Designed miniproteins, single chains, continued (4). Designs and how they scored, part 13

Each design is a single chain, and the fold is of that chain. pLDDT is the mean over its residues in the fold that is shown.

## One batch from the design tools (miniprotein)

Design m12452
Fold by ESMFold2-Fast:
Structure m12452 (fold): chain A 55 residues (1-55)
Amino acid sequence: MKKEQAELARESGEQAEKEGDLETALEDYRLALELYPSKELQEKLEEIEKKIKEQ
């Protein structure tokens, strides 16, 4: 259950990235990481945070 919910949140974050909505992508990736921790997702979250700070 948690892994499936994390996958859904990750997909939502990917969609937000396509739309250029980095804030929504960050929120969705944080939710996914809380539900199912992964090194790949943690790295992705840090990348999005850096992009937001570059603004």
Scores: mean pLDDT 79

Design m12453
Fold by ESMFold2-Fast:
Structure m12453 (fold): chain A 75 residues (1-75)
Amino acid sequence: SLEEKAEELRRLAKEGETSEEKTLEALVKMAELAKSLEALASEEAKKRLEEDRKKIVEELEKKGVEKEVIEKVKK
């Protein structure tokens, strides 16, 4: 489930804090889990995420945040 993957990501992040080698391993595993989370998201969940992202972009534009930051959020 998405909750289980999110919990695993948090655990890996904390584990990475113990050493530089563990940090690198945790980052690689977190990237793999992020790909799995994207694959697990239903079509409706992906649609909701796109809508939420658009709202965030609109809020950032209203606040006059740098265009470079806004561009990162769009992707």
Scores: mean pLDDT 60

Design m12454
Fold by ESMFold2-Fast:
Structure m12454 (fold): chain A 60 residues (1-60)
Amino acid sequence: MSEEQKERAIEEIRAARLNKKELEEIAKKYGVSVSTLMRLYLEREVEEGMRLIEEGVAKV
């Protein structure tokens, strides 16, 4: 799966508000499992959370 496809999948997951049915449709669209999508999403959320803490934004 390309990085561009990963970014698009993560954006669709966010737009779906973690709705299980929409996650299954996204997984089908990208040809991956729901567990793979959730892993990609969680890895990205952790990375963004760490970045915000380092930048001090989360302290405001």
Scores: mean pLDDT 72

Design m12455
Fold by ESMFold2-Fast:
Structure m12455 (fold): chain A 64 residues (1-64)
Amino acid sequence: MPEELAERAMKLAEELGDQETLEIVKRLYENLKKAREEGNDFEAEVYETFLAMVEALLRKEKER
């Protein structure tokens, strides 16, 4: 679920001390929530995809 995805990405960014990525994740999640509230399905899918990509990259960085 997008909420869990955003929470995981934020935790990973905080653990890595990556303040810039943390701010990006927060912005992406806010934009996703707005798109869903407005019924913009395509825009919501775009933001959800970006969140998934960021979370995956942060997870790989932490594993190194």
Scores: mean pLDDT 81

Design m12456
Fold by ESMFold2-Fast:
Structure m12456 (fold): chain A 114 residues (1-114)
Amino acid sequence: MVKDAEELEKKGKEFEEEKDYELAAQKYLGAAVLYNKAGEYDKAIEAAKKAIEAAEKAKDKELQAAAYTALGEAYLKKGEYEKAIEAYEKALKLDPNNEKAKKNLEEAKKKLEE
């Protein structure tokens, strides 16, 4: 699983060098999702940030929202609740109907009170 995430991150970098920012964002987002699943939260944060930058260059708001959601999930799992809240709020500003971001935002707010 981590190897699959590393292969996606390599593909993201290749597409970024080719200036195919939409495909770069998709590959970096895929890597962030797999790193989150593997518990590699620092790698997930790095991949999600690269996905955000590529999605911004691609001007793809849907990919930006998905990348911010992955970033928020990594911060939430790492216990960085204030950073998770900021990431989910960015995701919801781009995609107000993202139910995962809404649910995880409320979880992060509740965890911050603990």
Scores: mean pLDDT 89

Design m12457
Fold by ESMFold2-Fast:
Structure m12457 (fold): chain A 100 residues (1-100)
Amino acid sequence: MYGTVEVYEDADGRIVVKLTNTDPDKPETIEFRADTAEEAVEKIKEYLKKNNIKILSVGLGARAGPLAREVVEKLKPIVEETKKNDPSVKSAFVGEPPAP
């Protein structure tokens, strides 16, 4: 199963993680909080392993602060691992990124 992660900070300065699966038949979103970027990353990794979820993207949500940014940076290697291990995500395109 595939998923996406959105990270932001709440009014109390705690890290909030929203993890949404991309299953069209059973779309689910979970939310959890963490006090540190390391705790957030560990909770995400454990949830991914327990539920056999591969992360396709990690992004910053509204009110993203330094802790949310640190979580996103720490999760980028997991997204790259998913791209390497999934044939459907592998691109044969080698070149400059398409200009927006």
Scores: mean pLDDT 70

Design m12458
Fold by ESMFold2-Fast:
Structure m12458 (fold): chain A 55 residues (1-55)
Amino acid sequence: SWLRRARELNGLSQRELARRLGISPATLSAWERGRREIPEDFFRKLAEIERERLE
């Protein structure tokens, strides 16, 4: 999953990324495995986390 790879490249655990997004780790796991669609609001937050990596 692109989401899992991006998270790992930022050195974030699944729990830490879920905390930053304000969701449960189970929801993040479902997104990373393609079991659930990622809401548009969370795409923006994920882009912000990727931007932080570039800093």
Scores: mean pLDDT 74

Design m12459
Fold by ESMFold2-Fast:
Structure m12459 (fold): chain A 72 residues (1-72)
Amino acid sequence: SAARQEELARLDRAIEQQKKWLADYEKELEEMEKADDHSPEAQRKRENLKLSIEGLKTGIEMLEAKKAMLEG
């Protein structure tokens, strides 16, 4: 149906957006680890980035599972 195709298109856009954010956060974390900054502020930022990365990975998996259900 048209409604199903529109929902699939919305899910595809959401998945691509989250994958882009994931790649950006993973790059930022890698750069922070290379900087070897042991300040409390840098440690907090790294911890926050790791949590954001985990959240995005879970979010992507949930969106991909929803897409699979709509494809069937």
Scores: mean pLDDT 87

Design m12460
Fold by ESMFold2-Fast:
Structure m12460 (fold): chain A 69 residues (1-69)
Amino acid sequence: SSELKEILEKALEALKAGDVTTALSGLDEALRLAENDPELKKLIEEAKEALQRGDVERAIELLEKALEL
């Protein structure tokens, strides 16, 4: 959906700006909207896991892949 895409784009911009808190909030919202999209949900969950490890670069890669779906 366009709404889900906008949320993911904002999360990606937040990460590029170093705002992990805003990005995590956006990813939680995106997970609720991606309930019926298992491939997208998995990429978002993996991005959250990367952020929990402090791997911002990996989270950015995963969100860019999510936006290509």
Scores: mean pLDDT 85

Design m12461
Fold by ESMFold2-Fast:
Structure m12461 (fold): chain A 57 residues (1-57)
Amino acid sequence: SAEELRREALELDIEASLLYMKGSVYKLQGKEEEAKELFEKAEELEERARELERQAE
């Protein structure tokens, strides 16, 4: 259902936010490659969330 798709998209957005926070911590620690991987994963989750929102239309 459209409601379930929007809920799943929200859960992906929340997970992406957590990965951005973790990546920021790693960047502050000088772990640039690990931070980059987390940011890339967060961007993937945001993209999937946008796709689910479009399907819910």
Scores: mean pLDDT 88

Design m12462
Fold by ESMFold2-Fast:
Structure m12462 (fold): chain A 91 residues (1-91)
Amino acid sequence: LSEEALRLLEEAERALEAGDYDRAMELAREAARLAREAGDEVLELAAEAMYLLAKAEKARAEGAPEEEVEKLRLEALGLIAEAGRVYEARQ
């Protein structure tokens, strides 16, 4: 389950890099669901952050207000920071 979630998250990252924001969001959302089912909090937070980053890039590409895009990016950065804190606490 966790391994499948990680693979989907890696696919989401590749989709985001390719500019396929809809695909990146779908993959990240599925990765977050599987990570949650596996009890992998770090991976769940990372996947949720990926979803928000993809959503922010899609909004920016579609001409959404800068403040709306910035809010999504800050929310994603907050989740990435939290994932890092959870990971460090387990070392």
Scores: mean pLDDT 85

Design m12463
Fold by ESMFold2-Fast:
Structure m12463 (fold): chain A 58 residues (1-58)
Amino acid sequence: MEEKIEEIRELLKQRLEAAKNGDVDKAMEIDRKINEILKELTPEEVAEVRKLFDELTA
């Protein structure tokens, strides 16, 4: 559980970096990986990911 949330955090950082560098293909690949993990999460885990999004975009 914690490992999946931490994996998403790391993927989000990589996605932001790829977008900043204009690497659209890399950003899309990372988005796909994030979506695959999100499909496997419980509602409680999704809430934790939402907190991560807020934290990283602040």
Scores: mean pLDDT 76

Design m12464
Fold by ESMFold2-Fast:
Structure m12464 (fold): chain A 65 residues (1-65)
Amino acid sequence: MQKTKEELKNEILRLLVENPDGITVDEAAERLGVSKEEVQKIIDELEKEGYIVRDEATGKYRLKV
């Protein structure tokens, strides 16, 4: 089942808030029941907008402080 782009974006942001150490694309896709491809597209947009960064130590994406 596909979520709307806006719904998926909001759910990813929620996961980032709930996981301050960050979350992988794989974990987000599994938890939200969507493809990794769909999650990656939203993650790419959030990075371009400056809302999130990739944590080099963990390889996870987290909210930009």
Scores: mean pLDDT 78

Design m12465
Fold by ESMFold2-Fast:
Structure m12465 (fold): chain A 78 residues (1-78)
Amino acid sequence: GERAVTEPPARAAALVAEARAEPDPERALALLDEALALARRHVELGRLGRDPRLVAEGERLLAELEAERAAFLAELAA
């Protein structure tokens, strides 16, 4: 299996899992916002290094996290 304990994608996935387990919606949103910040940093590093793979990975992660956050907000609004 892929081992990425300190990489932004692995940390972002851990933050999403923590957010899903968090009963306080404000704390859950804060965890999702931390994951989004890591995804944005991953994209920025890829762009600075001219690494299209790193950019694509970060943009995919960012899109997934934005969808997760939007779904969470929609559940809170319902």
Scores: mean pLDDT 78

Design m12466
Fold by ESMFold2-Fast:
Structure m12466 (fold): chain A 95 residues (1-95)
Amino acid sequence: GEEAIRAAGEAARAAVAGAPDENAARAAGGAIAVVGGAISAAIAERLGDEALARAAAEAARAGAEAAARAGGTEEARRAAREAAEAAEEAARRGA
């Protein structure tokens, strides 16, 4: 439960810190925010570990796509994808 949220928060800090520019940092942050929201919603609805992991993966893909569109650069697309993958992995460990 709380470990998934904490892990996603740590992934968010790492993704933003590792971003090559401000657009990439915003894109990474956006992707992580979508994943974090999905994790929180899944926990609130009392989903099991497998359902939580699937919800996180779907949110990670959707968040990466949305954040990449908002960033509009190749660096932003890469940062959003990497951040989403990190958040998915963090959710899997926290579930």
Scores: mean pLDDT 75

Design m12467
Fold by ESMFold2-Fast:
Order: structure tokens, then sequence, then C-alpha cells
Structure m12467 (fold): chain A 60 residues (1-60)
């Protein structure tokens, strides 16, 4: 489905953006960065699980 393909592309883009933010935060000396990094990692894990489910739907 075209809609599933668009949704997959959107999620992949969002994951990449969060991964880039984590790398930027790791390089900073900002207090509280570890809490934000942990939140972003949780969000990435949820998005990766959603992405996995959508990709499974494309294979059916």
Amino acid sequence: SSELEQQIKFLEGQIARYEALIEELKKSDWEGKDDVINMLKQQIAELQEELRKLKEQLKK
C-alpha cells in the first residue's frame, strides 16, 4: 500500500532525527542530557517496533 510506504518513510525519518539528536546531546556538556537521551532512546524503540509491524504488513 502507498499509505503504508509513506508511513514507513515517515517513521524512518523520525528515528533518524532522534538518533541525530542523541549524538548531538552526547557531545554537549548540558546538565540533564542523560534523562533526555533515555527518553529519546525509549521513543526510538517504540518507533522501531511500529516500523517492524508496518514492514510485516507489506510482506503479507
Scores: mean pLDDT 85

Design m12468
Fold by ESMFold2-Fast:
Structure m12468 (fold): chain A 89 residues (1-89)
Amino acid sequence: MIEEAIKEAEEAVKRAKEAKSLEEAKEAAIRAAEAAKRAGREIEDVLKSTGYVLRAIGLEFDARLAKSIEEAIKKAEEALELAREAAEL
């Protein structure tokens, strides 16, 4: 499951970079954050899992408030890195 979440986050980052509008980039960044949230839930340690899920929720909120395509892409990339970190635990 965690490998699938990373793959979905990678696809979401690609979509954000290819976005033609701010709304399209924001949607992609939200999907990346949702994938990071799922990766965080797969962590066996409950306290670490909770921390990663909360970080992913923060990224999702930031993605919804992004003011530019560049900002949305940055949030999508941060979500992908969060998902990869979760996989290393």
Scores: mean pLDDT 85

Design m12469
Fold by ESMFold2-Fast:
Structure m12469 (fold): chain A 56 residues (1-56)
Amino acid sequence: MKPLEEELKKLEEEIKKNPDDPFLWYQAGIVYERLGELEKAKEYFEKAKKINPNFK
C-alpha cells in the first residue's frame, strides 16, 4: 500500500472516534489533496472550517 493510503485510513478511523475534531478533518483533506482527490480534499477542509472557523 502507498503511505498516503495508510495515513488516510488512520485519519478516517480517528474521525469516526472524534468527528468534531477539526484537525483530523484538515489532515485528511491534505492527504486527499496529495492523492489528487481535489473534491474530497475541499469537502474535508470545509468540514474543518465549519467546526472551527479560525482553523487554518
Scores: mean pLDDT 77

Design m12470
Fold by ESMFold2-Fast:
Structure m12470 (fold): chain A 95 residues (1-95)
Amino acid sequence: SPEVEELKRRLEELARRGEELTREAKRALEEGDIERAERLAEEAIRVLNEMSRLLEELLKGASKEERREAVLMEAVVSARLLGVLVGLRVAKKEA
């Protein structure tokens, strides 16, 4: 449906934003900028929460294949964010 296609486009845009934020957060960690890494991680958490909300809406009207693709997009961003959060915990302990 057109509504499902719009939700998919929004989810894809958020996934790209989440990937960008997590890449920038990882770079900030590598540069020792803990404060910037925390701000970027917090923004990535907000993006992931919005993705989860859109995914819940998408699951009501999407095909089985479309649901699988959407879940995988969220899973990738979530996995990257977890890596950043673990890195932040280690960096703060070493500071």
Scores: mean pLDDT 86

Design m12471
Fold by ESMFold2-Fast:
Structure m12471 (fold): chain A 56 residues (1-56)
Amino acid sequence: SLEEKVERDIKIMKKLTKEQADALFDETIAQLQKRGPEAKEDIEAVKKAREKYEKL
């Protein structure tokens, strides 16, 4: 599920520097945007994961 993917991504990002995590979030969003409107929910999930990471 999207929730499980978000939780896995957060765990991975805890092992990264802030700069590396920011780059990964930006790249993921950019790739999802290329997939078009169908990726809107996935983009929102990535943005929520970023917010959770920033609060750590």
Scores: mean pLDDT 75

Design m12472
Fold by ESMFold2-Fast:
Formats: C-alpha cells, structure tokens, sequence
Structure m12472 (fold): chain A 75 residues (1-75)
C-alpha cells in the first residue's frame, strides 16, 4: 500500500514534468519526467505480481506517450 501510494505520487510528478516539457528546458524536463515514471514502475513491480506489472507498464507507457504528444501539440 505504501509503495503503491509512493508510485502514484512519482507518476503524477512525472506526468506534470512531461506536460511542462513544452516550455523552457523542455528536453531536461522530458527526461526527468521519464525517470520519475520509471521509478514509479519499479515500485509497482515490487508491490504486485509480474502479470500486474506488465499491465501497469503498458498503461504507464501509453499515458506517458499521450501526455508527451499533447505537450507537443500545444506548441
């Protein structure tokens, strides 16, 4: 439960960093956003079974791609 809560916070931070990557230091913010999402995936993997980890990874990768595409479209 604690690990899933921490993963949720890290995922939220990563998503906001990717959203803000359309501004100043865009490349650095995008990289940091991806690193935070990666840390969130690791915590999810430690808290859940391998099957749930694979499902969660696909959902997070898709969400990250959608957020990055939306940020690019706003330019």
Amino acid sequence: DEKLREAGILAAIGAKLLEQSAGIDGDQLAQLGREYLEKALKLIGEAKSPEQFESGKRLLDRTASELLAAARARR
Scores: mean pLDDT 66

Design m12473
Fold by ESMFold2-Fast:
Structure m12473 (fold): chain A 62 residues (1-62)
Amino acid sequence: PVVTATVTQNYTATSTAELSLQSGETVTVHDVVDGQQVEATNLSSGKSGIIPSSVLELVSIS
């Protein structure tokens, strides 16, 4: 099963480990890095990285 989430606000990566996102994009969440960050793949760009969980809204679990 994978978790799908919608990006609720723009986010600009501040390091090479982070992922830049645009509001309205969809990501697949793979893991929780800590209580504030998740590892995800942006389905629009195909890139993976760490993003703040605060910019995401969960859509579905499969």
Scores: mean pLDDT 77

Design m12474
Fold by ESMFold2-Fast:
Structure m12474 (fold): chain A 64 residues (1-64)
Amino acid sequence: ADEYYDQGLLLFFNGLPKEAVGYYKKAIELDPNYADAWRNLSASLRSIGKDKEAEEYLKKAKEL
């Protein structure tokens, strides 16, 4: 989980939010209670214009 999350952060910081989404989703697949991965997935989705999906993932993060 941590390896995929860290790779997602690296991609996001380098201006690759679409690619970061894939890694955050992989982190969540391995650990569904990874609140930081849900939050950063939401932020990355919002940055690529997927606002409705981003809101749903952010709600999930807040409930963990």
Scores: mean pLDDT 81

Design m12475
Fold by ESMFold2-Fast:
Parts: C-alpha cells; sequence; structure tokens
Structure m12475 (fold): chain A 60 residues (1-60)
C-alpha cells in the first residue's frame, strides 16, 4: 500500500533525526534524503505518527 511506503519514509526520517552522524544536517535536507518533496506534509505526517514535529525531535 502507499501508506506502507509513507510509514517507511517516516521511520527513516526518525532514524536520521536521532542519529548523531546526521546532527549537522537540516530537517529539510533529511526530508529530501528520505524522499519527501512537501515539507509541510512531511512535518504533519511525522507529528501524527510520532506525536512530535521533526524539528522538536531534532532539538531534543
Amino acid sequence: MMDELRDLQLEALRYLLTDPRYAGRSVRTMMRMVGFRDYSEASRLFRERFGVSPAELKAA
């Protein structure tokens, strides 16, 4: 399903946001790396799935 692809992209983004090797990259760059082209949509879907925004998770 298309939802399975989105779930994989969101999990990959969460991985990048929590990996110290990627700490120097912007949230937008990480979103592009996992295949998101609409950053507002990616942020909304991420919050719906994980309860926090990508920026909030990166700042933690």
Scores: mean pLDDT 79

Design m12476
Fold by ESMFold2-Fast:
Structure m12476 (fold): chain A 61 residues (1-61)
Amino acid sequence: MLIDVKKLTDEEIRELILKLAKEEGIELSDEQIEAIIKALRQMGVVSEEEIRKLIIIVAND
């Protein structure tokens, strides 16, 4: 599924990040969530797989 991030609110993006992080067994800090939102906004159109990869990268940094 392709997601056009510019059509989503920050709250909707946050909810999606938290859902995917929970499915991956990853707990994110508020700062990590904000960093992911900023990165996704810069990417524009993303797949769910790209969001999952970004969550894993940020969690392991």
Scores: mean pLDDT 84

Design m12477
Fold by ESMFold2-Fast:
Structure m12477 (fold): chain A 90 residues (1-90)
Amino acid sequence: SAEELLREAERLLEEAERETDARKLIELAERALELAEEAIREGASPEVVRRLAEIALEIAKKALELAETLEEILRAIGLILRAIGLLLDL
């Protein structure tokens, strides 16, 4: 359900606020994007999809700020672009 997807995404955001490891932040952002993609498949409202994509974007931006390796930087940029892509399709 949309409520369950939003609740899980908000929990990921709270976890990301405490996290300092870029790799773990990348994993959290990937999970948030998966929730956004699931919401789209379930026909959730644009407002729900927007919030999920915004959460994924915020986590991915933090991952980029803390990224130390080229692989981490590229993965974080990829997640940022995917989240922006979802927002532009709304």
Scores: mean pLDDT 90

Design m12478
Fold by ESMFold2-Fast:
Structure m12478 (fold): chain A 72 residues (1-72)
Amino acid sequence: MSPAERALARIEALLRRVRENPDLSVDELVELYLEAQDIFAAHEAEFTPEQAARATALLDEMVAILEAKLAA
């Protein structure tokens, strides 16, 4: 598995953790989002356009969950 494929899998695992734990605090969600963003930033140059688009979509879903939590 390439470093980019591993990075994408890690971001996907972080989003799954967010989805599986709807009772996570805002602070915990922010921490998971920042971890995912750091992984993306560290490997962005290694991503194919398709992998970058997938990673961006995963990060956008995490932002949407965060925004919903903040609005509650």
Scores: mean pLDDT 84

Design m12479
Fold by ESMFold2-Fast:
Structure m12479 (fold): chain A 59 residues (1-59)
Amino acid sequence: SAELEALENEALRAYILGDYARAAEAFRKLSELHREQGDEEGAERAEKAADYMEELAKK
């Protein structure tokens, strides 16, 4: 979906720029969209990415 692609691009762009807080937000939204589509595996991957981004943002 266009929304899923946009969130993937936003998360990646934020990560590359070192904006880990924004990347975490985008990955959390991506996880929610994957879950809504019944993609639990994709949701779990995005959730783990968000958790990792949040840890990076604390530094």
Scores: mean pLDDT 85

Design m12480
Fold by ESMFold2-Fast:
Structure m12480 (fold): chain A 59 residues (1-59)
Amino acid sequence: MEEIDRLKAEGDKAEKEGNFKEAYQAYGRAYHLAVQAGDPERAKEFLERLEKAKEKYLK
């Protein structure tokens, strides 16, 4: 699995398990890699997921 797909899977799993800190970290890394890869659609998706996880993590 490519690095971006791996990080997405990690973030998705962490979010489903309620581990928002791990989800935040995984989506953050996926976002940076998507930006570097020139994929603005996936970057936007990861940014939205990252911000949502951050809100839950910073309770």
Scores: mean pLDDT 80

Design m12481
Fold by ESMFold2-Fast:
Structure m12481 (fold): chain A 80 residues (1-80)
Amino acid sequence: SIVDEIKEVADELIEAIKNRKPFSLELVERLQRVFDKLSPEVQQLFADGLERAFELIRKGKYDEAVEVLKETQEKVIKEI
């Protein structure tokens, strides 16, 4: 289901950030495929969360980035 795909991709992004590992090309491509299946409203919600998380990562604020992605995952799942 789309809910399971969102849970899996978001959890893998969170795990990579927690472990200070780079995002694989396969993970990014799966994220893009999941994103494309969402309604415009949910796409915007997901995009806003991802953008904020990536900005935090660039600043070295990994713990804050993890929290933003966890909140984004929960909000996206509730809006499906």
Scores: mean pLDDT 86

Design m12482
Fold by ESMFold2-Fast:
Structure m12482 (fold): chain A 75 residues (1-75)
Amino acid sequence: MVKKLTIKVSGVVDAAVARYIAREMEEAAKAGVEEIILDLSDATAVSEEAARILRETAERLEKEGVKVTIRGLKV
């Protein structure tokens, strides 16, 4: 079982991509992952809606006991 998951994202992150990432994070938590690292360092753009979806998902998972780190989130 994977206890730690790193998700690397490149290119444009819009709301649809953010929802896909959020679903992957939630499924990982259900599978028993204890730490999730979302690496957006290679993302060329992140929309405000995408950033909100990802932050809300991270906050929810942290309340459930999963450690979440988001790297490279630009304005």
Scores: mean pLDDT 81

Design m12483
Fold by ESMFold2-Fast:
Structure m12483 (fold): chain A 57 residues (1-57)
Amino acid sequence: SVGEATLRGLNAALEKSIESAKRLADEVRESGAMDPQHREALEAAVEETLRRAEELE
């Protein structure tokens, strides 16, 4: 089994990655540089990831 310290570290890394992804998604949304369909898909992926991470806490 994985130790608590390792899981805590992975959770912290995941939170940082989620925050970075959310910031990137916001920048793409604001810039309009990405195709709307791809932007919506990215938004949905970020939202789903955040939802799952919150449920696991």
Scores: mean pLDDT 69

Design m12484
Fold by ESMFold2-Fast:
Structure m12484 (fold): chain A 74 residues (1-74)
Amino acid sequence: ASLEEGVGLALRVIGAEATYKFAKDKKGGLEEAERTLKEAEELLPTAEDEAKPVLEKAIERAKEFLKDPEKAVK
């Protein structure tokens, strides 16, 4: 995974949180976060060194959101 791809995944996590909170689509936001988390975790082992910190941060953010969505978006 490239740095650009890692940034794209991080933006998808932010979009999932926004969908949950502002669009009032809780189901859609959670589903997008789960999908993005799986993709980021699959890409992390073979990611370029520059992409690894971005992917790790995206994974952390997605996990926190999925663990407690109401707390994560407050």
Scores: mean pLDDT 84

Design m12485
Fold by ESMFold2-Fast:
Structure m12485 (fold): chain A 70 residues (1-70)
Amino acid sequence: SMEEKGLKAAEFQEELIRQGLSPEEAAKKTLEKFGEPSEERKEILREVAEKLREIGDSIQAALDSGGVPA
């Protein structure tokens, strides 16, 4: 189903981020592999990408400073 396809796309996107890709680049690669999602799915993917970007920024700051960012 489209919902199952969306779940696989989200899992793939998370895997790419774990491999060191930015949330934006991971989303781009996911769209390239699974195709363009519906408008509703695009909205969900944007929310996920924004949240993951914040997490990625926090991790990067911690790595740069050797500690947890404030």
Scores: mean pLDDT 70

Design m12486
Fold by ESMFold2-Fast:
Formats: C-alpha cells, structure tokens, sequence
Structure m12486 (fold): chain A 56 residues (1-56)
C-alpha cells in the first residue's frame, strides 16, 4: 500500500525533486556509516528546502 502510493508520488515529481530525495538518502547512508553533525545539518537543510518547494 504505502510503497505503491510512494511510487505514484515519485512519478508525479519532477527530476529536480527526485534528486533532492536521492541526496537525502545519500546523506542518510553516510550518517549510518559515521555520525557527523555537519552531515546532520545538511540533511536538515535539504529537508527544509523540499518543504519550501512543496509550499503552495
């Protein structure tokens, strides 16, 4: 259920929005490999940017 809905949402997103999601996943992988405050801040900033773009 959730996976199907996420796939449709991703299909409706632009390439730019998809890249933002990909970057957040890359940062999450690096955080799992090594905890870094700078990486955490980058992830938060990317999250805020995504929210701003979704702002209607």
Amino acid sequence: ERAERLAEILASLTEEQRELIRRSQELAKQLAQGTSPELEKRAEELKKEILEKEKK
Scores: mean pLDDT 68

Design m12487
Fold by ESMFold2-Fast:
Structure m12487 (fold): chain A 62 residues (1-62)
Amino acid sequence: TRERLEEELRYLEEKLKEAKTPEEAKQIADQASALADFARRSGDEELAERARELAKKAMELA
């Protein structure tokens, strides 16, 4: 489970680097926020913090 969540986080990080519009960045932020919530509820605070940071960075581009 954790390994799959880390793969999803890495995928979103790569998508954010290629995001060219505010709309794309906002979609990534929404997905990263959902991932952060799921990780926290699963007890993975480190992954939740990483996903939350990604969501904040994506929102800065939105």
Scores: mean pLDDT 81

Design m12488
Fold by ESMFold2-Fast:
Structure m12488 (fold): chain A 88 residues (1-88)
Amino acid sequence: MIEEIKENGDLDGLIKYVEELAEKAETLSDRVGFRGLAEFLKEIKDASDLPKAIELAKNIQKNSKTDRGKKAAEEIIEVLEALLKHYT
């Protein structure tokens, strides 16, 4: 799923993936982080918003205390960086 989102540049698929991560989060840090990122992704207007989304995802990666949260944040960063490269 996440690999397909990265390959196709599917922002809507990424938003759904991040929302599911927030709903299934076992820690408050992961829940708040992924929820905030999902809400930000819904409001993206153009490629200039992508660096802030990457910053938010990196903050989740640094603050997460779970292997699942760290890995998910890393995969999200890769997707967002691929989107940014495509639109630059």
Scores: mean pLDDT 80

Design m12489
Fold by ESMFold2-Fast:
Structure m12489 (fold): chain A 66 residues (1-66)
Amino acid sequence: SKKSEEALKKAKELIKKAYDKSASEEEMLKLLDEAVLLIIDNVPSSEKKKVEEEFLKVLEEEKKKR
C-alpha cells in the first residue's frame, strides 16, 4: 500500500542517518525509535511481516556499514 511504502521509505532514511559515522549513540537511538514508530503507526497488520523483513534487512545493512 502507499502508506506502507511511504513509511518504509522514511524509515530507511532515518536508519541511514542513525548509522551515519557522525551520529552520536543518543541521536542514533532517537532516529531508530522514530523509524520503528513510523512502521507501527502506518503499516496495517496484513503487510507487517513483509515490511518488517525489509526494515530489518536495511537495519542490518546500514549497521554493517557503520
Scores: mean pLDDT 78

Design m12490
Fold by ESMFold2-Fast:
Structure m12490 (fold): chain A 72 residues (1-72)
Amino acid sequence: SEEIKEIRELAEKVKELVKKNTDEETAEKAIKEIEEFEKKAIEAAKKGDLRTAAQLAVAGALRGIGIVIDSQ
């Protein structure tokens, strides 16, 4: 499942970015949101809903980044 691999890689990259650019408590909150959307995206991909999977993966990344920005 190439799509699931891409979803996991995106989530991993964004979590790394978050960890490098904010404090530990804010990073933990952002990572939880990213991981929640990652799980939903993987579930959608497993059902063959690749559009929804992509949207959820991107939404998770943006939500995580938003938490970091809002903390400043």
Scores: mean pLDDT 86

